Designed miniproteins, single chains, continued (3). Designs and how they scored, part 23

Each design is a single chain, and the fold is of that chain. pLDDT is the mean over its residues in the fold that is shown.

## One batch from the design tools (miniprotein)

Design m8828
Fold by ESMFold2-Fast:
Structure m8828 (fold): chain A 85 residues (1-85)
Amino acid sequence: MKELIRKATVLYTAGSILAVAGEIENDPELYREAAELFEEAGRLYEEAGDYKAAAEAYRKAAEAYRKAGDEERAAEAEKKAKELE
């Protein structure tokens, strides 16, 4: 389990960095990449049983997907976050 949490945390951190870059450049592609990293982090936290961290990661993914213009994936990520609360 600790290996999954470690990997999830690295991906979450990388997603956060890309989300900041996306905001600075107003670049939908950077937001999409950030969202994908947050989504994978959420999946790994969920596998590790850390549902609170997973929900937070999925919320970040939803926010990033919305900024990327991907409303469908944003809705899916938000649904996952709500299910894990």
Scores: mean pLDDT 86

Design m8829
Fold by ESMFold2-Fast:
Structure m8829 (fold): chain A 71 residues (1-71)
Amino acid sequence: MKEAEELYKKALEAEKAGKYEEAIELLAKAAALTPDPIKATSLLMRALALGLEAGLEELASEQVLKALKEH
């Protein structure tokens, strides 16, 4: 999970900086690389929630669908 952990840390920094598009992408990528299905689902749900909050629903949905295809 080293790569997934790195992506998750970058997602948190992006959220902190208000870079919501980047945060959504990083959360979805982290989820795709996460072997734990519960944790992966939580990351995808967080990406969707952030997309709804930021008005980026289409981007969030596309990233989540892409991650699910790799899971």
Scores: mean pLDDT 80

Design m8830
Fold by ESMFold2-Fast:
Structure m8830 (fold): chain A 62 residues (1-62)
Amino acid sequence: MDELEKQIKELERELEELSERAVEAARAGDWDTVRRLLERQRELEAEIRKLKEKKEEIEKKM
């Protein structure tokens, strides 16, 4: 009964990994990779927010 919490934590970990890769790409001067990783981070942040909202709705109806 915490499938949503598990998914949120997994996405948060992926976001952390993307952040670290973006820093490495920036250090290498690979701005194309940085831009792509930042776009992916924004997508994950939106997914995390959506899952958190869904979790709150389920808890409220319980």
Scores: mean pLDDT 80

Design m8831
Fold by ESMFold2-Fast:
Structure m8831 (fold): chain A 94 residues (1-94)
Amino acid sequence: MEELEEAEKIAKEVEDYLAKRGLPEQGRVFAEAILQAVKDGDITLEEAKEIAERFIKGEPIDASDPAGRTVLAYMRAIVGGISKEAAQAALDAA
């Protein structure tokens, strides 16, 4: 899928950016979250690109934005070894 190849490029750019800043594990988690969210259809390729570009420019992931909240839920699921549904529920409770 061309969309998957583009998502992989976006994920790699974020991973490489964070690795250069001494945060390789956070980069891997962010990259996996973006790629998986796009693969599952929970965010669009355009939303993934916007989140990655904003983050690289120094803007944090916006938890009030549905796409940003989705990426944060995936990151929490990856770190915690829990389902994305459980991670989303935890974010909704906070």
Scores: mean pLDDT 77

Design m8832
Fold by ESMFold2-Fast:
Structure m8832 (fold): chain A 76 residues (1-76)
Amino acid sequence: MLVVTDAERTETRAVVTVENRGSTDEVFEYTAPFSGVLTVSLDGEVVDVREVEEGEVVRITVPAGSTATITVLRRP
């Protein structure tokens, strides 16, 4: 069970925090709000960094009982 616990967006930064309160791993589909650098952290540890384009859908596996934080920083 995925729960979005926080979501913030500015002109240059977007952050979403998703908690998996279930007993099984689940996939969170995130749509990038703008082109930039996407960082995925699981339980405070950076596990992925990639470049994304506006409207790109990124699939992020959130392990059971873990919290994922997804940050996109807009490229100039």
Scores: mean pLDDT 85

Design m8833
Fold by ESMFold2-Fast:
Structure m8833 (fold): chain A 56 residues (1-56)
Amino acid sequence: RIAEAQKLLPGMSAEELRRLARESDAGIRTVVRRGGIEYGLSEEQIERAVELIRSL
């Protein structure tokens, strides 16, 4: 799961992703959307990343 999330958000460490998993869904989505803009992620990829992080 962490490795899959890092494929979508390569700038985030495993520790950062685990910390983010403790945030609210809105908090996770905000951070993922900012990273997603930089890496050109689609809305589907953003939602997939949120799901992966939420499941950590």
Scores: mean pLDDT 77

Design m8834
Fold by ESMFold2-Fast:
Structure m8834 (fold): chain A 83 residues (1-83)
Amino acid sequence: DSLTALLKEAEKKLKEAEKLFKEGGDPEKVKELLEEAERLAKEHKELVETYAPESPLKEELLKKAEEILKRAKELKKELEEKL
């Protein structure tokens, strides 16, 4: 799944961050995981736009990347408010 590899990795990092945050883990590690999830989602968005601009799946793949970015930003805000 070449077009979904970065997206799946971004989702994995986001879930790891969410779990660690809920368990009261290291806030710096949570932040690093969230930043990595955002980076991977942005890379996926750029990859789709650059190499698959005519793909019928483009809109769906971009939407999924945007959802990951939104969730990561929401969790970052929650982390800042808790600290």
Scores: mean pLDDT 79

Design m8835
Fold by ESMFold2-Fast:
Structure m8835 (fold): chain A 99 residues (1-99)
Amino acid sequence: MEELAKKLAEKAKELAERALELARAALRLAKSKRALILAIAAALTAAGALFLADLALNDKSLSPEKKLKLGEEALKEAETALELAEEALALAALEAARA
């Protein structure tokens, strides 16, 4: 269980860090309130995923079962953050090209 929890949390951290990079790019390009809101939502969701992943990796007080659940939640949040960040960047880039 602990090796699986660690692997899920590490994957979540990688995806969440990528989502933050894309969200930052979207924020720089964003001209509409919609693009800005999506980019902020992506950044906040990614930050939440990073927090859950850190707990799963580093909190020694948690049982292996709780660490696994946190790793699974972190991965789900990181995947959602990446989708939001990709949508935000695509929208911001499209708006920048139209201006």
Scores: mean pLDDT 86

Design m8836
Fold by ESMFold2-Fast:
Structure m8836 (fold): chain A 61 residues (1-61)
Amino acid sequence: SKEELIAKAEELERQAVRYIIDGKYDEASKLLREAADLYRQAGHEDIAERLYKSAEEVEKK
């Protein structure tokens, strides 16, 4: 369901924040892209686009 996709995406975002705090930017960027893919599948293109951009910025750190 869309609700399950969103719940999984939110969990991945929380894990990504933990990786950012630890300075593990490649791992964080990967999780943010996975979360964006799930939001896109759930029909939230605007949220997905923001997360893809966040992943690119984190990857550049």
Scores: mean pLDDT 88

Design m8837
Fold by ESMFold2-Fast:
Structure m8837 (fold): chain A 55 residues (1-55)
Amino acid sequence: EELERVRERIREGLRIANEQFKADGLEPFSDEEIERIAERLAPATLAGKAWARAQ
């Protein structure tokens, strides 16, 4: 459940980044890239949050 919430936050962040990329004339992330990034980074982000809370 928390892992899926983190994935959704990453997806939303990348969608916002795509708007900035288009404004700057840069190539945006594809939908496939967004999904792959969210799947790869969500577990690491959740582990990082747990680590930070332990400090």
Scores: mean pLDDT 79

Design m8838
Fold by ESMFold2-Fast:
Structure m8838 (fold): chain A 65 residues (1-65)
Amino acid sequence: VSREVGELLRLMGLALEEGSSVTLSEEDGKKVYTVTAKTPAAAEELKKIGKRIEELSGAKVEIKM
């Protein structure tokens, strides 16, 4: 399993624990993952995971509250 896949699984797991969903879209051939955080603490953790995904894959990760 690649490190990128591991970080994606962590993002989805944390989103599900927070009662949120992960939405995947594509813009100009680039994958965009959008997640809604339920608390500021969850938003900070999701941003950390999202940054790792962006660094590993070049995808974009958006965290909303």
Scores: mean pLDDT 74

Design m8839
Fold by ESMFold2-Fast:
Structure m8839 (fold): chain A 92 residues (1-92)
Amino acid sequence: ELIELLEERIKADPNDYVAWTSLGKLYFEKGEYEKAIEYYEKAIKLNPNNFEAWYNLGKAYEKLGKLEKAREYYTKAAELGHKEAEENLKKL
């Protein structure tokens, strides 16, 4: 239901970066990290200041074992003010 509603929002407004970020979160929660990454990448292209999407990209890449990409995206999120990304960088 929620995924269908978010997909409808994106069809109506492809620039709805909030809907793209929310889709990414839902697929991340389902363990579909590669799909989550695609949606988060769309969100950051539309809003590069969305530190939540940068942080969530870092988490998704970390789950896939791509630690260098995880470090890169956590760094960007931390630079934009995400405190949890700063903590995660210290542990990588």
Scores: mean pLDDT 85

Design m8840
Fold by ESMFold2-Fast:
Structure m8840 (fold): chain A 90 residues (1-90)
Amino acid sequence: SEAEEALLLVVGAVQYELAKIALKKGEEVGDESMIERMEKAKEKLEEAIKKLTEEQKKKLIELLKKDLEELKKEGKEEEAKVLEEFIKKL
């Protein structure tokens, strides 16, 4: 459904930010072309967020809070902080 597609796109934006943090911890800068593609994808996902209804935003927050709890259980505090800040902006 269009609602599921919008939610998956937004989850993708969050995964991009988390992957960027993980790449920095490896002391290796990720492929620049891949980073550029992911940044363009993030821009399109931000446009999708703006089109979300209030009910869709609530569902997205619910899904992201579940991911946040998993990150905390895995001890990924930096990634958890990024996701928590993203949720606050919704």
Scores: mean pLDDT 65

Design m8841
Fold by ESMFold2-Fast:
Structure m8841 (fold): chain A 61 residues (1-61)
Amino acid sequence: SKEEMEKAFLLAELKARELARKLGFESYEVEKVDEKTFKVTLRKGEEVYEEYLSAEELLKL
């Protein structure tokens, strides 16, 4: 549902922020790539880290 997807996006954003802080990255962004998947990108200077998060796994919380 739309509400579940909005919740999943918020959870993805919170996880991206936490991961950026833990790993010492300066910025983060979250992109919805399809109905089931978010792409997380962390940046620090020339360093880029990318990870995909499942909406279904996020919603199991």
Scores: mean pLDDT 83

Design m8842
Fold by ESMFold2-Fast:
Order: sequence, then C-alpha cells, then structure tokens
Structure m8842 (fold): chain A 67 residues (1-67)
Amino acid sequence: SEVILRVAVHDLSRAYGLSPEAIRELILAAKAGASREEIVERLRAHGLSEEDARRAADMIIAAAKKL
C-alpha cells in the first residue's frame, strides 16, 4: 500500500533525521529481501549509531512486511 509506505517514510525520517528518499529506499530494499544486517549497515552509513540503526532496521522491516 502506497499509504502505508508514505506514513512509514514520514514517521521514520522524522524519528531518525534521515531523508524521506533514504527511508523509502530502505523499506523497498527490505521488501525485496535485503537482510536485517544489510539494512543496519546502510543506516550506519547514513550516520545512525549502532543502537539507533538496529531499532530503525526493525521498524523498516516491520513496515516492509505490511506492504
């Protein structure tokens, strides 16, 4: 659902200070089968701490499962 994707992008970009485009790409990557480890590494590359990257990755994966 585009609505579910849009809401998740908005909430996660605001919570973690990442661009909406970066969050959208990560949710779609998770939906396409990217591992939790890959999502965490990409979030770390965007400047998140290890703790925030793990938490954000779990939310991204949960959002992808709802698509």
Scores: mean pLDDT 87

Design m8843
Fold by ESMFold2-Fast:
Structure m8843 (fold): chain A 114 residues (1-114)
Amino acid sequence: MAESILGATTAATTMGATVAIRAVVEEGLPLEEAIRRGKEAARRTAEDMVAAGAVTPEEAEEAIRRAEPIVEEAARAAAEGGPEAAQRAANEALARLAKELGLEAPELDLAAPA
């Protein structure tokens, strides 16, 4: 469960942050619109994972809840400091999430080496 949530959150955050950063940096869209588009992309990514059988709908909703704040943080960082600042903010947030989930999910210690 937590392992699937981490995977889904990482995928959703990566797509959502990418869309939001492009909206701010390349398209010059207002921050609010960039955040909205990023959150929509994150949700679609999680829904695609449900359709593929990779996660349950409940795990996808949890992943979306965790990904949306990170997407917003990345969009704000992009608006203030450009794409490098946004990438740093997103990576730091994902690292914090992975650490938090690792403390709660003993099964992460049992995962096969990838």
Scores: mean pLDDT 74

Design m8844
Fold by ESMFold2-Fast:
Structure m8844 (fold): chain A 98 residues (1-98)
Amino acid sequence: MSAEELLKEGERAYEEGDYARAADLYLEAAELYLEEGDVEKAKEALRKAYEALDKSELSPEEKRKRVSELVGLSIRIIAEDIRLSNPKIAAADEKLLA
């Protein structure tokens, strides 16, 4: 399945008020975008997944289960985004390895 297709299905579920389904679809889209190396799209899908999960009427236990998956993925995406957005961090890392 294409990450773009999953993102589109998630958007439809979100518009229909099915926030739990939207969160699951956005999570899958974010994982596929990250595998494809599209960090910006992965970040967008992850952001939408958190928003959908927050608006969902799932039990606290069901939300916690989904949050665990989102946290693992967000750490990788955020780490890459921070490195790209902070040239000083990238330059410091290069200097330490030189």
Scores: mean pLDDT 76

Design m8845
Fold by ESMFold2-Fast:
Structure m8845 (fold): chain A 65 residues (1-65)
Amino acid sequence: GSAQEQVELYAKRIKENPKDADAYYNLGQALEELGQTEAAIAAYRQALKLDPNHEKAKENLKKLS
């Protein structure tokens, strides 16, 4: 699906499971594809807040920060 469809999918998943670090990470990637850099950073930070060892979220946040 489109990046917009992925944003909607992962937003729904987060609503159903607010502690899903992977859903926040996937939301961040979809937001990057849409060029929404600040929103992507916020999503990656939330993924790391939920799972401090989420290496992919750390790597992507470092590239954007």
Scores: mean pLDDT 87

Design m8846
Fold by ESMFold2-Fast:
Structure m8846 (fold): chain A 84 residues (1-84)
Amino acid sequence: SEDDRRALRTGAELILKAAEAVKQGNQEDAEIYATLVYMQAALFKRAGREEDAELLTRAADSVLQGNVEEAIKLAEELIKRAEE
């Protein structure tokens, strides 16, 4: 649905903001954005969207681990899935 695609795009945008926060040394903002992505992943899991939930979770984990390159790659995959 369009609502699901919008939610997936929003999750990707939050990950990109979190990755930028990590790059700037703003760990507090990175944690806030990652938390919002975890909440979105939980909602997708409850809706039976396991693959999207797993991608969101992995992206948020990458942010908290400081793995900016992986977080950006996963955000790009989320955007691609939202466009399909």
Scores: mean pLDDT 85

Design m8847
Fold by ESMFold2-Fast:
Structure m8847 (fold): chain A 84 residues (1-84)
Amino acid sequence: MKEKAIELIKKALELVKKAAPGNQVAIDYLRRAIELVEKGDYDGAIQALEAAKTAIQRVAPDSPYAKEAIKYLDEAIKLLKEAK
């Protein structure tokens, strides 16, 4: 489960870089979410992922890359919530 959540977040990170390479706020939140998942802080990770989704939606929200990134983040959030 933990490995799958990290994989989904990493896929979202690559898509965010394609949609808006200058979206450093979203990139930083996604990197922090990976660290929090690795530490077992799933509540902190979910908060970071929700913040990342907000940052993604503020920059190029209509990008197909941004939409796919949000889909992967929603899957990761669901997995982390079910693991608690």
Scores: mean pLDDT 84

Design m8848
Fold by ESMFold2-Fast:
Order: structure tokens, then sequence, then C-alpha cells
Structure m8848 (fold): chain A 65 residues (1-65)
């Protein structure tokens, strides 16, 4: 899987979980911006898809305070 596919997958999973948690559009947008930044950093460092998704979900959960 290429780096862009890993980032897109993490963003897709983050968006799905944000909807499940009932986040507002504003909260979702803020969380996804952080997810994209972090996912890109981790993908460039060679982290697995699983690790990237776990970090993405942690960011969404932190936003759902």
Amino acid sequence: MNKEEQIEYALKKAREVAKMLGLSDEQTEKALEEVEKRARELAEKGYSERSIVIEALAIVMETAK
C-alpha cells in the first residue's frame, strides 16, 4: 500500500468514528486536519497501517471530550 492510500484509509476510518460518536461538523473537521497531519508523518516514518489507524482514532476520541 502506498503512503497516500494509508493516509486516505486513516481519514476514512476517523470520519466514520467521528460520525458514530456524534461529533459536530466543526469538531470532525478539526479532528480530520490533525489526523491527516499525523497520518502523513507516521506513513513517512514507515509505520504500519494499523498503527496509523490507531493514532487516528485516538485523535478523534480526544476531540470527543
Scores: mean pLDDT 81

Design m8849
Fold by ESMFold2-Fast:
Structure m8849 (fold): chain A 100 residues (1-100)
Amino acid sequence: MKEELKKKLIEKLENDPRVTPEFIKLVEKWTEYATEEDIKLAIESESTVPLVSSAEAARAREEGREEEAERILEGGRELSEEYKKAVEKIKEKKEKEALE
């Protein structure tokens, strides 16, 4: 059931220290119109942030809320950049170990 999938997604995000309470609220709004397949994909992947941020920003723009759309995209980019920086640090460490 869609409600069970929503609950699982929210629980997953609440256990992720990278996720803000504000982002969880965006996910709750997104799940009101998202399909069961979309919610399942969000649960099973690390792509939850770009998936939700893009959808909610597009919806905000369609409703004439351009400032809100820009804030949503900026928040999503910041979370994505933190993830990328963590991955880059791991790669640099591995390259350094390969040279030693």
Scores: mean pLDDT 70

Design m8850
Fold by ESMFold2-Fast:
Structure m8850 (fold): chain A 78 residues (1-78)
Amino acid sequence: GDAALSAGDFEAAVAEYERELKENPNNADIYYRLGVVYLRLGRYEEAVEAFEKALKIDPNNEKAKSMLAVARERAAGA
């Protein structure tokens, strides 16, 4: 945990995507992007939740399916 200076851009992106989701909560692309940012930050459980929400909205998003598998494996300690 040192997501201050080196991860400042990713933390800002999380805040921006959360703000956009308050206005448009059913946007699969924003959930997908949020999941990618959480993976970059090593926040694997939060990445899993974001990708699962993206897939509930767009179940045919192959990139989200692949990233969800990666996030789940890392969250499980593998």
Scores: mean pLDDT 78

Design m8851
Fold by ESMFold2-Fast:
Order: C-alpha cells, then structure tokens, then sequence
Structure m8851 (fold): chain A 67 residues (1-67)
C-alpha cells in the first residue's frame, strides 16, 4: 500500500514461482536472488527484503527435503 509497486511486483511473482517449480536448482537460484536483492536494496529496499526472505525460506526447505 505504502510506496509505489507496479510492474516490479509482476516480475517478482514470476521469479518466485519459477524458483518453487525448480527446487532442484533452488540453491543456485537462491544465491542469485540474494545477490540481486542486495544490489537492488538501494533502489528498492522493500523488494530486496521480500526477495531475501523468500530465498532464505527456500534454502531452509531444500535442506529439509535433503533429509
């Protein structure tokens, strides 16, 4: 609500879905998203935070699935 989110939201959602579907490459993708989030932090801290949280969550799930 606060702040301006338009096209960026759509791109983010698509990315999340791709990651979920590709849990196999989740590790590589999580790393990429983490780096991207940090790089985007100065421009869009809100989006960066969301991406980091999603990446961290996926990493945890991958670990659990590994068991």
Amino acid sequence: MEGHREQAENAERSGLEAIEVSLKYGRAMVERFRRSAEHMAPSNPVLAKELQEAADRLEAEIRAKEA
Scores: mean pLDDT 68

Design m8852
Fold by ESMFold2-Fast:
Structure m8852 (fold): chain A 62 residues (1-62)
Amino acid sequence: GKRVGVVVAPDEESARRAAEKMLAAGADEVIMLVGASLEEGRALARALRAAGYQVGGALASE
């Protein structure tokens, strides 16, 4: 399956920085949730894992 990063960040700049780190670490795609809660990011990551994706991080710094 594809490697997907999930980023939750308060602003686009923080989201973009975390996304770039995830892509450099081998993620095939990154989903950025700007202004969303950590709970929403974790719920999305859980749904993606259930669908067979390899998922890393749910925080801007992860």
Scores: mean pLDDT 74

Design m8853
Fold by ESMFold2-Fast:
Structure m8853 (fold): chain A 83 residues (1-83)
Amino acid sequence: EKEKEEIKKKEIDRLFQEAKDKILEIVKNTTDLEERQEKIHKIEEELAERIKKIEEKYGEFSKELAEYLLEKSKELLEFINEL
């Protein structure tokens, strides 16, 4: 049980880092603000789908992990707002 929670947390951390890296690449390569926003939203959608796949593969998130996911989502939003 705890081993699965640690795996889920590591996968969440990896996915959020990959999302941030992709967003930085979009910011670097996209000068149009509307297009940039649309591409960033697609990365956020992809992230949500991948998180859902983690739940499907490893089982439902605990309350603690769900709260952790919420905090990571807030961090990502702050990161985007700092661009």
Scores: mean pLDDT 83

Design m8855
Fold by ESMFold2-Fast:
Structure m8855 (fold): chain A 71 residues (1-71)
Amino acid sequence: SNLEKAKELIEKARELFEKGKLAYRNGDVQKAKELYEEAIKLFEEAKKVGDESTKNIADQLIEEVKKFLEK
C-alpha cells in the first residue's frame, strides 16, 4: 500500500542520512554530500505517496538534511 511504501522510503532515507553523517566524520565530504542528496530524494518520494503526517515528518527531515548540505 501507499502508506507502507512511504514508511519504507522514510526508513531508507534515514539510513542514508546516518551514513552521510558517518562519511562526513571520516572526512569523506563528497560521499556525505551524495548520501545527503539521495536521502532528500527519498524523503521527497515519501511525501508523494504518504499521508499528511508522513509529509510533515518528511518536510522536517528534509530541512534537517539541508542544514548539513549548507557550508
Scores: mean pLDDT 86

Design m8856
Fold by ESMFold2-Fast:
Structure m8856 (fold): chain A 58 residues (1-58)
Amino acid sequence: SGEALARALLVAVGRLSEEQAEIIARGTREGLSPREIAERTGVSERLAARAQEAIRKL
């Protein structure tokens, strides 16, 4: 399930690496904030928030 969600994120938010997409998918399931995800992935908090929004619509 996590791998499929990460792949969907790469399609929806084309500026993510596979590793970043997996961390975002897992962190969202764990209830992490956009700020915490940004700190773990190196992406901006804005991009992390956008990716979490994409997950909620899947």
Scores: mean pLDDT 75

Design m8857
Fold by ESMFold2-Fast:
Structure m8857 (fold): chain A 55 residues (1-55)
Amino acid sequence: SSLDQAIALAETMSPAEVAALIALARKEAETASPEQQAQLDEIIARLEEIRARKE
């Protein structure tokens, strides 16, 4: 799925790039439908975990 691909890509990104992706996802969530907001919240949570693990 697109979610799995986004998470896999984030694992290869720098911490700064992951932070930028999180910021973009949060902005998208502001105007998204309720269904999309739930999905974006999950993506954001996963990206935050990836960022926290990166040095």
Scores: mean pLDDT 79

Design m8858
Fold by ESMFold2-Fast:
Structure m8858 (fold): chain A 75 residues (1-75)
Amino acid sequence: MSAEEVLEQLLGNAELTAEKLKALGASEEEVEEVKKKLEELARQAAEAYAAGDLEKMEALAAEAEKLAEEAAAKL
C-alpha cells in the first residue's frame, strides 16, 4: 500500500461519512465542517505512512472514525 492509496481510502471514508450525516438530517454546513476535518486527518495519516510511522497513521485513522461517530451521535 502506498501513501496515495492510504489517502484515497481515507478520503473515500470521509465522503461516506458525509453522506451518512446528510441522511441523518445534518445541515450542509455541519456536513462540510466534519468532512473538512476528516480530510485533514486523512492527509496527516498519509504523511505519517510516507514517513514510515504506521502507529501514527493508525492513531490518526482511529481519530477520524471517532470524529465521525461523535458527529453522528449528536444527531
Scores: mean pLDDT 80

Design m8859
Fold by ESMFold2-Fast:
Structure m8859 (fold): chain A 116 residues (1-116)
Amino acid sequence: ADPAATAAQGIVLDELRRGHERGIAEKDPPVTAEELREFALEIAKKQNELKKKRGVKLGPTVVLTLTPEDATRHTIEGLKEGLDRAIAEHPDALARLIVDTGDPELLAEQEKIIEE
């Protein structure tokens, strides 16, 4: 495993967890399936663009299970913040992230975007 990619993954997962815990503590409502789908595709496109623009090395694929029932506004913001921090702290490596919402077509679409 690439140590920089592993460190980047750790940053993303830590921020995701903190956001998720805030959403639970504040009793935030779940996001809609449509909002989570749009977010997943946005993150896949952002990763693909950074891969192309910076020549960044991608680590192994990490599948994050986030269903609309379990995801809140703070869960999504935590994942965004984690990605931004990982990119800032490890500009030469990226954790390759795919969001599993339970929709196999969305998973396949994200994989295609990241692999291009």
Scores: mean pLDDT 76

Design m8860
Fold by ESMFold2-Fast:
Structure m8860 (fold): chain A 80 residues (1-80)
Amino acid sequence: SLEEKLKELEKEIEKKLKELEELVEKENEIQEKLIEAAKAGNEEEKAKLREELIELAGEILRIVGEIIGLKAEKKELLKS
């Protein structure tokens, strides 16, 4: 039913929003480690942490795109 499809989309949106929150928290933790590595002059650790931040930024963008898609699907179902 339409109601079941809407409930499924709401659950997926909530799940993706929680995943996004966890990824943002992880980004903050890596940024803190990067500052510490910079203070220590640890260029190898800085390079590693920067690579991790780039990968994490890609994951964040992916999740944001998925949330936008799910919200668009919900909007289209409501038009039906």
Scores: mean pLDDT 88

Design m8861
Fold by ESMFold2-Fast:
Structure m8861 (fold): chain A 58 residues (1-58)
Amino acid sequence: ATPTPEQQARLDELNRQIAELMERYAAETDPERQLELGQEIARLQGEQLDIVDEVRAA
């Protein structure tokens, strides 16, 4: 199935945010802050999977 324009825009935004957070994660020296960044990345990746599943279900 093909994503809607709205779904594609959200996927593009999530990919951009994840890339930015991954760069911050790699540069972070505080283990607690790095854990917080990792959790945020996982949350956004979960949103990507939800959209992909919606596209597949359509």
Scores: mean pLDDT 84

Design m8862
Fold by ESMFold2-Fast:
Formats: sequence, C-alpha cells, structure tokens
Structure m8862 (fold): chain A 94 residues (1-94)
Amino acid sequence: SLAEKIQAKIKEIFDKLKATLTPEQQAMLDKLLEAVLEMAKRVANAPPEERESEVTILRIHLTGMAREMAPHLTPEQQAALRAAVAEVYRIAEE
C-alpha cells in the first residue's frame, strides 16, 4: 500500500541516523518514530481535501521528535537528525 511505502522510506531515512546512535538513543528514537509512522499512514490514507492538514500534523510530530531527541545528541548527530527530518518533510509535501 502507499502507507507501507511511505513508512518504509521514513524507516530507511532514520536507519542511516541510527547507525551513529548509542543503544539508548536508538530506543528513544524508535519510540518517538512510532508516532511519526502512524501520522505518515494518516497522510497516505487521507482524501485530497484533508492531506494538507494531515501533513501539518506529521510536521508537528517530526518537529516534536527532533526537539525531544536534541538534548541527548551530539552537535553532529543533531545535524544528521535535522537533515533526516527535512528529507521526510520534503517527501510528505510531494
């Protein structure tokens, strides 16, 4: 399904980031990512008239995830997380 394809792409983006993280940071990201994946599923399943609203909700969850993770990351990891979030946002807007 479209939802499964979008979720798979998001997981792939964050898998690259996970390779640079400690096990504790990975566990925290995985828990936060569950909410992001559910929002991505909602975007994929939304009718055209509701997609912009669902994309906005996904963006809020991505921003919230980045904010919660940031204090636990190095500056280099924070930059990688910011890049990953931007990539997911770009895909969701398409």
Scores: mean pLDDT 78

Design m8863
Fold by ESMFold2-Fast:
Structure m8863 (fold): chain A 70 residues (1-70)
Amino acid sequence: LEEEQRRLLEEARRLYEEGLRTGDAELLKEAVRLSGETLRLKLEAEGKTELLPKVEELIEEDIEQIEKEA
Protein backbone atom coordinates (compact mmCIF):
# COMPACT_ATOMS: atom_id res chain seq x y z
CA LEU A 1 0.00 0.00 0.00
CA GLU A 2 2.71 2.52 0.97
CA GLU A 3 4.72 1.50 -2.11
CA GLU A 4 1.60 1.95 -4.25
CA GLN A 5 1.02 5.39 -2.72
CA ARG A 6 4.63 6.36 -3.46
CA ARG A 7 4.30 5.19 -7.08
CA LEU A 8 1.07 7.15 -7.59
CA LEU A 9 2.53 10.31 -6.03
CA GLU A 10 5.65 10.04 -8.20
CA GLU A 11 3.50 9.66 -11.32
CA ALA A 12 1.32 12.60 -10.25
CA ARG A 13 4.44 14.73 -9.79
CA ARG A 14 5.69 13.82 -13.27
CA LEU A 15 2.35 14.70 -14.87
CA TYR A 16 2.13 17.94 -12.90
CA GLU A 17 5.62 19.05 -13.92
CA GLU A 18 4.99 18.14 -17.57
CA GLY A 19 1.63 19.93 -17.53
CA LEU A 20 3.20 23.09 -16.13
CA ARG A 21 6.06 22.94 -18.65
CA THR A 22 3.77 22.41 -21.66
CA GLY A 23 0.67 24.24 -20.42
CA ASP A 24 -1.41 21.08 -20.84
CA ALA A 25 -4.45 21.37 -18.59
CA GLU A 26 -5.34 17.69 -19.13
CA LEU A 27 -2.01 16.61 -17.63
CA LEU A 28 -2.60 18.89 -14.63
CA LYS A 29 -6.09 17.42 -14.12
CA GLU A 30 -4.69 13.87 -14.31
CA ALA A 31 -2.05 14.78 -11.72
CA VAL A 32 -4.82 16.01 -9.39
CA ARG A 33 -6.78 12.78 -9.92
CA LEU A 34 -3.75 10.62 -9.10
CA SER A 35 -3.00 12.68 -5.98
CA GLY A 36 -6.60 12.20 -4.88
CA GLU A 37 -6.36 8.45 -5.50
CA THR A 38 -3.27 8.32 -3.27
CA LEU A 39 -5.14 10.09 -0.46
CA ARG A 40 -8.13 7.77 -0.95
CA LEU A 41 -5.91 4.70 -0.53
CA LYS A 42 -4.39 6.17 2.64
CA LEU A 43 -7.81 6.91 4.15
CA GLU A 44 -9.08 3.42 3.29
CA ALA A 45 -6.00 1.85 4.88
CA GLU A 46 -6.62 3.89 8.05
CA GLY A 47 -10.34 2.98 8.11
CA LYS A 48 -11.42 6.59 7.54
CA THR A 49 -13.82 5.81 4.71
CA GLU A 50 -16.18 8.52 5.97
CA LEU A 51 -13.67 11.07 4.58
CA LEU A 52 -13.78 9.71 1.03
CA PRO A 53 -16.60 12.09 -0.08
CA LYS A 54 -14.47 15.03 1.09
CA VAL A 55 -11.55 13.79 -1.00
CA GLU A 56 -13.83 13.65 -4.07
CA GLU A 57 -14.96 17.21 -3.32
CA LEU A 58 -11.36 18.46 -3.14
CA ILE A 59 -10.49 16.76 -6.43
CA GLU A 60 -13.52 18.35 -8.11
CA GLU A 61 -12.55 21.80 -6.78
CA ASP A 62 -8.97 21.50 -8.05
CA ILE A 63 -10.11 20.30 -11.48
CA GLU A 64 -12.63 23.16 -11.70
CA GLN A 65 -9.86 25.65 -10.89
CA ILE A 66 -7.62 24.22 -13.61
CA GLU A 67 -10.49 24.44 -16.12
CA LYS A 68 -11.05 28.11 -15.23
CA GLU A 69 -7.38 28.85 -15.96
CA ALA A 70 -7.40 26.99 -19.30
Scores: mean pLDDT 75

